# Ledger of designs, part 108: designed miniproteins, single chains, continued (5)

Each design is a single chain, and the fold is of that chain. pLDDT is the mean over its residues in the fold that is shown.

## One batch from the design tools (miniprotein)

Design m19986
Fold by ESMFold2-Fast:
Structure m19986 (fold): chain A 105 residues (1-105)
Amino acid sequence: KELEVFQLILKARQAEAEGNYDEAIEYYKKAIELDPDSPLTPEYYGRIGNLYEKQGKYDEAIKWYEKALEKDPKNKTVWRKLADIYEKMGNKEKAEEYRKKAEEA
């Protein structure tokens, strides 16, 4: 199980380095499925969010960042990422709300 997760993360990082973001996302999702209770699983949620953001898929990025925050609600980096996405989407009200949450985290 640990070795399988490690191999999936290695493949995800390789795909990400090559710009194959969809493939990287798929490997991170498989890693989460194999070990959903891993201490590293919140990091994988955040990485999936980041990859969707890089593709301009903001709605999907938001969903995965929200999953990361359910696991680690004090993650200032993820709160700031959500604020940045809402700003890019033209939702200034939510961007300001989420920036405030980043400061409070």
Scores: mean pLDDT 84

Design m19987
Fold by ESMFold2-Fast:
Structure m19987 (fold): chain A 78 residues (1-78)
Amino acid sequence: SEVEEAIATLEEAAARHPELRGDFLFAKAQVYERAGKYEEAAKLYEESARIYRDTNPDFAKEMEEKAKELRKKYEEAK
């Protein structure tokens, strides 16, 4: 599937660039969000936010708000 292919590509890139773990998690979150997998996307945005909290707190806060929005969408879709 398109999602599986995108995730596999990102995981291959992450294996070569472990220093980019935060960027990798953010990219995976975007893939799941575009696929409508809001619960999975929210978890990845939360993990990405935790990594960026000390280096880019404004970006971390934006990711936390995005995760909150996606969790609400997931609950409303039930």
Scores: mean pLDDT 83

Design m19988
Fold by ESMFold2-Fast:
Structure m19988 (fold): chain A 65 residues (1-65)
Amino acid sequence: SMSAVGAQIRLMGVATEEGVSVTLKEIDGKKVLVVEAKSEEAAKRLQEEAEFIKAVGGVEVEIRK
């Protein structure tokens, strides 16, 4: 499995290319990466990456529009 840090770095790279930022939050000991998308197109692309990261990274990802 990918480490949580590795997953975060990967998602941050994609988010930066889409012109958005990623915030890491910790809720009850769980790491959650929150991405606020600036467009519907960015949100859909980020959602595809988020599904992969959730499957292999063991960290939750939330995409907001």
Scores: mean pLDDT 70

Design m19989
Fold by ESMFold2-Fast:
Structure m19989 (fold): chain A 68 residues (1-68)
Amino acid sequence: SAAERLRELAAELAKDPEIKVELIGDDTLVVTTTLPVEKQTGLVLRIIGDYPDVEVSVEGNTITVRAK
């Protein structure tokens, strides 16, 4: 299910100490980074590449990942 994919993504991202993740409900993951914009853009591209069934939005240093 989409919720299972987001939990797997959260577990993978949580391995990086510079990335904080919060799973909200069953379909939304909020990712907060202390990374500069270029490194954050690389992270967003990795998420989109690995999880094409999610919708990603970025505001400052916060990345919101939602199941489609």
Scores: mean pLDDT 79

Design m19990
Fold by ESMFold2-Fast:
Structure m19990 (fold): chain A 62 residues (1-62)
Amino acid sequence: KEKLKKEVLEKIDELIEEAKKRNDESGVANLEESKKKAEEANEEGLQNALESAKDAIKEGIG
């Protein structure tokens, strides 16, 4: 559980850095909210938050 939470948060941080490099301020804000939710979520919520964050950044790349 603790290790899973750490890995999810690190992955979201990587996505935030990628969004910053693309100057996607909305994407950064959405990913920061996803990170906050992941920190407060149970195990199931952590996985859902990560998937939502990935979808958000892919949509913004266009």
Scores: mean pLDDT 70

Design m19991
Fold by ESMFold2-Fast:
Structure m19991 (fold): chain A 55 residues (1-55)
Amino acid sequence: SGEDKVNELEDNLLKTADEELRKKIEKARKEKDPSKRAKLLLEAGFEEAERLLAE
């Protein structure tokens, strides 16, 4: 299912995430509105990409 695929994506992000990013992903996972969940995940993914590119 789509939710299973999103959960897998979140699990993969959690493997490399710092504590602050982990909290954002966990918040997204608890969000039941697909639009809000997608926005939270995009914000989390952007912040992780920015962190990796800066280092």
Scores: mean pLDDT 75

Design m19992
Fold by ESMFold2-Fast:
Structure m19992 (fold): chain A 60 residues (1-60)
Amino acid sequence: MSDEELEQELERLEREAVRAVIEGRYDEAAKLLRRMAELHRQLGREDHAARLEAVADELA
């Protein structure tokens, strides 16, 4: 994926993750956060990816 495509996918996943948290679907939110972490790694944002994984581990 291009960096632009990765950013677009991150925007989509962020909206889904926020909705999942609001709805109490913590297992789904954790999966979405881990997917976002993978995309942040592809963008070279390892520290951001690690923080998202830590949040996901706390949720589920």
Scores: mean pLDDT 83

Design m19993
Fold by ESMFold2-Fast:
Structure m19993 (fold): chain A 63 residues (1-63)
Amino acid sequence: SKEELLEEIRKLLEEKGFSERQIEGIIAALSKLSVEELKEAKRLLEEGNYDGLERLAVRGVTL
């Protein structure tokens, strides 16, 4: 589910050393995206592709 993917992404962000404030902002932005886009966000985060993750988060805040 979308909620499950967001929780997985949150956990990965914590593992990567993002601050609580950064995680809240990223999750809020990503929460506006589709399940398919969230799967892509998780993949990008697992690969360490933070530029790709930022592009998806920007799409979330502009929706």
Scores: mean pLDDT 83

Design m19994
Fold by ESMFold2-Fast:
Structure m19994 (fold): chain A 87 residues (1-87)
Amino acid sequence: SIEEKLAAAKAKLEAQMKKLLKEPLSEEEQKELKLVEEGFRLRLLREADPSISDVEMVEEVLKKAKELGLDEETIEKIEEELEKLKE
């Protein structure tokens, strides 16, 4: 349901806020913040154009993660999510 999706999004945001209150932020945490920022940007773009698919959104997140030089484990997790969405 929409309510369950909103609850999940809220839980992720609360977890991210707790992480953001940690000082100093590591280089890895700074990269994660930039990835989260890209996620918000893509969500706003999709609200303006609902024809943008979940697959296209995750592909853009994957591209950003690679550009930021995130660790291989994180890249693999995003690639696995993308593969699941294509099935």
Scores: mean pLDDT 73

Design m19995
Fold by ESMFold2-Fast:
Structure m19995 (fold): chain A 56 residues (1-56)
Amino acid sequence: MEAIRREGEWLLELLSGDPELAERFRREFEEALKSGTASQVLARAGELLMELTSKL
């Protein structure tokens, strides 16, 4: 859990360049932490990060 939470926080920092994506990821990640599906949300965040880096 600790490593997963830290990865999520790191991704949130990277996504902070796009507040819409950051808000959406934050909500999904917090919900996933409660349901035990955080790894799936991190995989999706990786896709969003690739999208964001194409705009950076």
Scores: mean pLDDT 70

Design m19996
Fold by ESMFold2-Fast:
Formats: structure tokens, C-alpha cells, sequence
Structure m19996 (fold): chain A 76 residues (1-76)
């Protein structure tokens, strides 16, 4: 059970990072609406990662969440 949760947390973290990178790419193209959607997706994925992550891995996911939130606020 705990091993499965940790793997799911890692998968959500990776997906969040991909969504964050996609948001940055859309922002560089001037596609503000797509960038906002990508950053919102990254936030949801990082939040899910934090929910499932073991305590030792939470700080990394929390940093990802903070970066996605900061990027979203700057694009709004």
C-alpha cells in the first residue's frame, strides 16, 4: 500500500513537472490561456503528489507547487 502510494506520488510529481514546463513553453509563445491551463494542471498534480508522498518527499513536491503557483500569478 505505502509503496504504491509513493510510486503514484512520484508519477504525479513527474506529470506536474511536465505540465509546468508546458506552461512555460506556452507563455514563451504568447499563448496566455494555454499557459494558465497548464499551470493550473501542474498545481493539481503537485497537490496530489503531496497527498500521497511520504514525509521525506513532500518538500520537493511543495517546491514544485510553489513554483507553479508563482508562475500562474505572474501570467494572470
Amino acid sequence: EEKEKAQKAANYYTAGGIALAAGDFYESLGNKEEAIRAYETAIELFQKSIELAPEEDRPVAEKGLKRAQERLEKVK
Scores: mean pLDDT 86

Design m19997
Fold by ESMFold2-Fast:
Structure m19997 (fold): chain A 55 residues (1-55)
Amino acid sequence: LAEIEERIEKLERELDEVVKKWEAGEISQEEAAEKISELGAEIGQLRVELKQLES
């Protein structure tokens, strides 16, 4: 449980980092969208896994 929660938190931080880099003009909109999509999918997968482990 704790490991999955920690992984989700890490991925959410990475997603925030990508958004900040895009806002700062450090990465392209295309690159930001790609990374956000990938991170969002991983977070979603881990949330489903976490829910399965709750009971």
Scores: mean pLDDT 81

Design m19999
Fold by ESMFold2-Fast:
Structure m19999 (fold): chain A 71 residues (1-71)
Amino acid sequence: ATVHVVGTVSSHKVENGKVINKSELVDSLSTSLSQADEAVKEVQDKADKKAEELSKKTGGDTYSSVRSTVS
């Protein structure tokens, strides 16, 4: 799956604590968001590097244009 969780593994407890299930879902969502943020950072870094290279070759606004596309 794309950017799903690992955070709930240790929190998974199903005795009589239905509240634990809610905590599990919240923890899962938080972990997923953190992983998604890291993925976005990597994509931005790659795009930035590529834009820099293109900017040097074309000598134009390619850097800004390419970087904006990744947003």
Scores: mean pLDDT 53

Design m20000
Fold by ESMFold2-Fast:
Structure m20000 (fold): chain A 80 residues (1-80)
Amino acid sequence: SEEEEKKKQAEEAVKKLKEEFEKQKKKIEELEKTDPKKAEELKKESIEYFEKVLELFKKIKAPEKTIKEVEKIIEKLKEL
């Protein structure tokens, strides 16, 4: 069903976003040790990227669980 396909797509999207978050987090943490200014720039870019994803998901009426996962990623990035 179309509903099951949408659920699978949402779950795959969340998995990819979590993988992207972990990659960005690692890059930011590595840069903080060698170039704090570049780390801050990458952090800002990462936050902007996930905020755009959040807006897109809200526009397409993505599941609440999916929206909450993206919001958590943004908050975790802000705490770095």
Scores: mean pLDDT 82

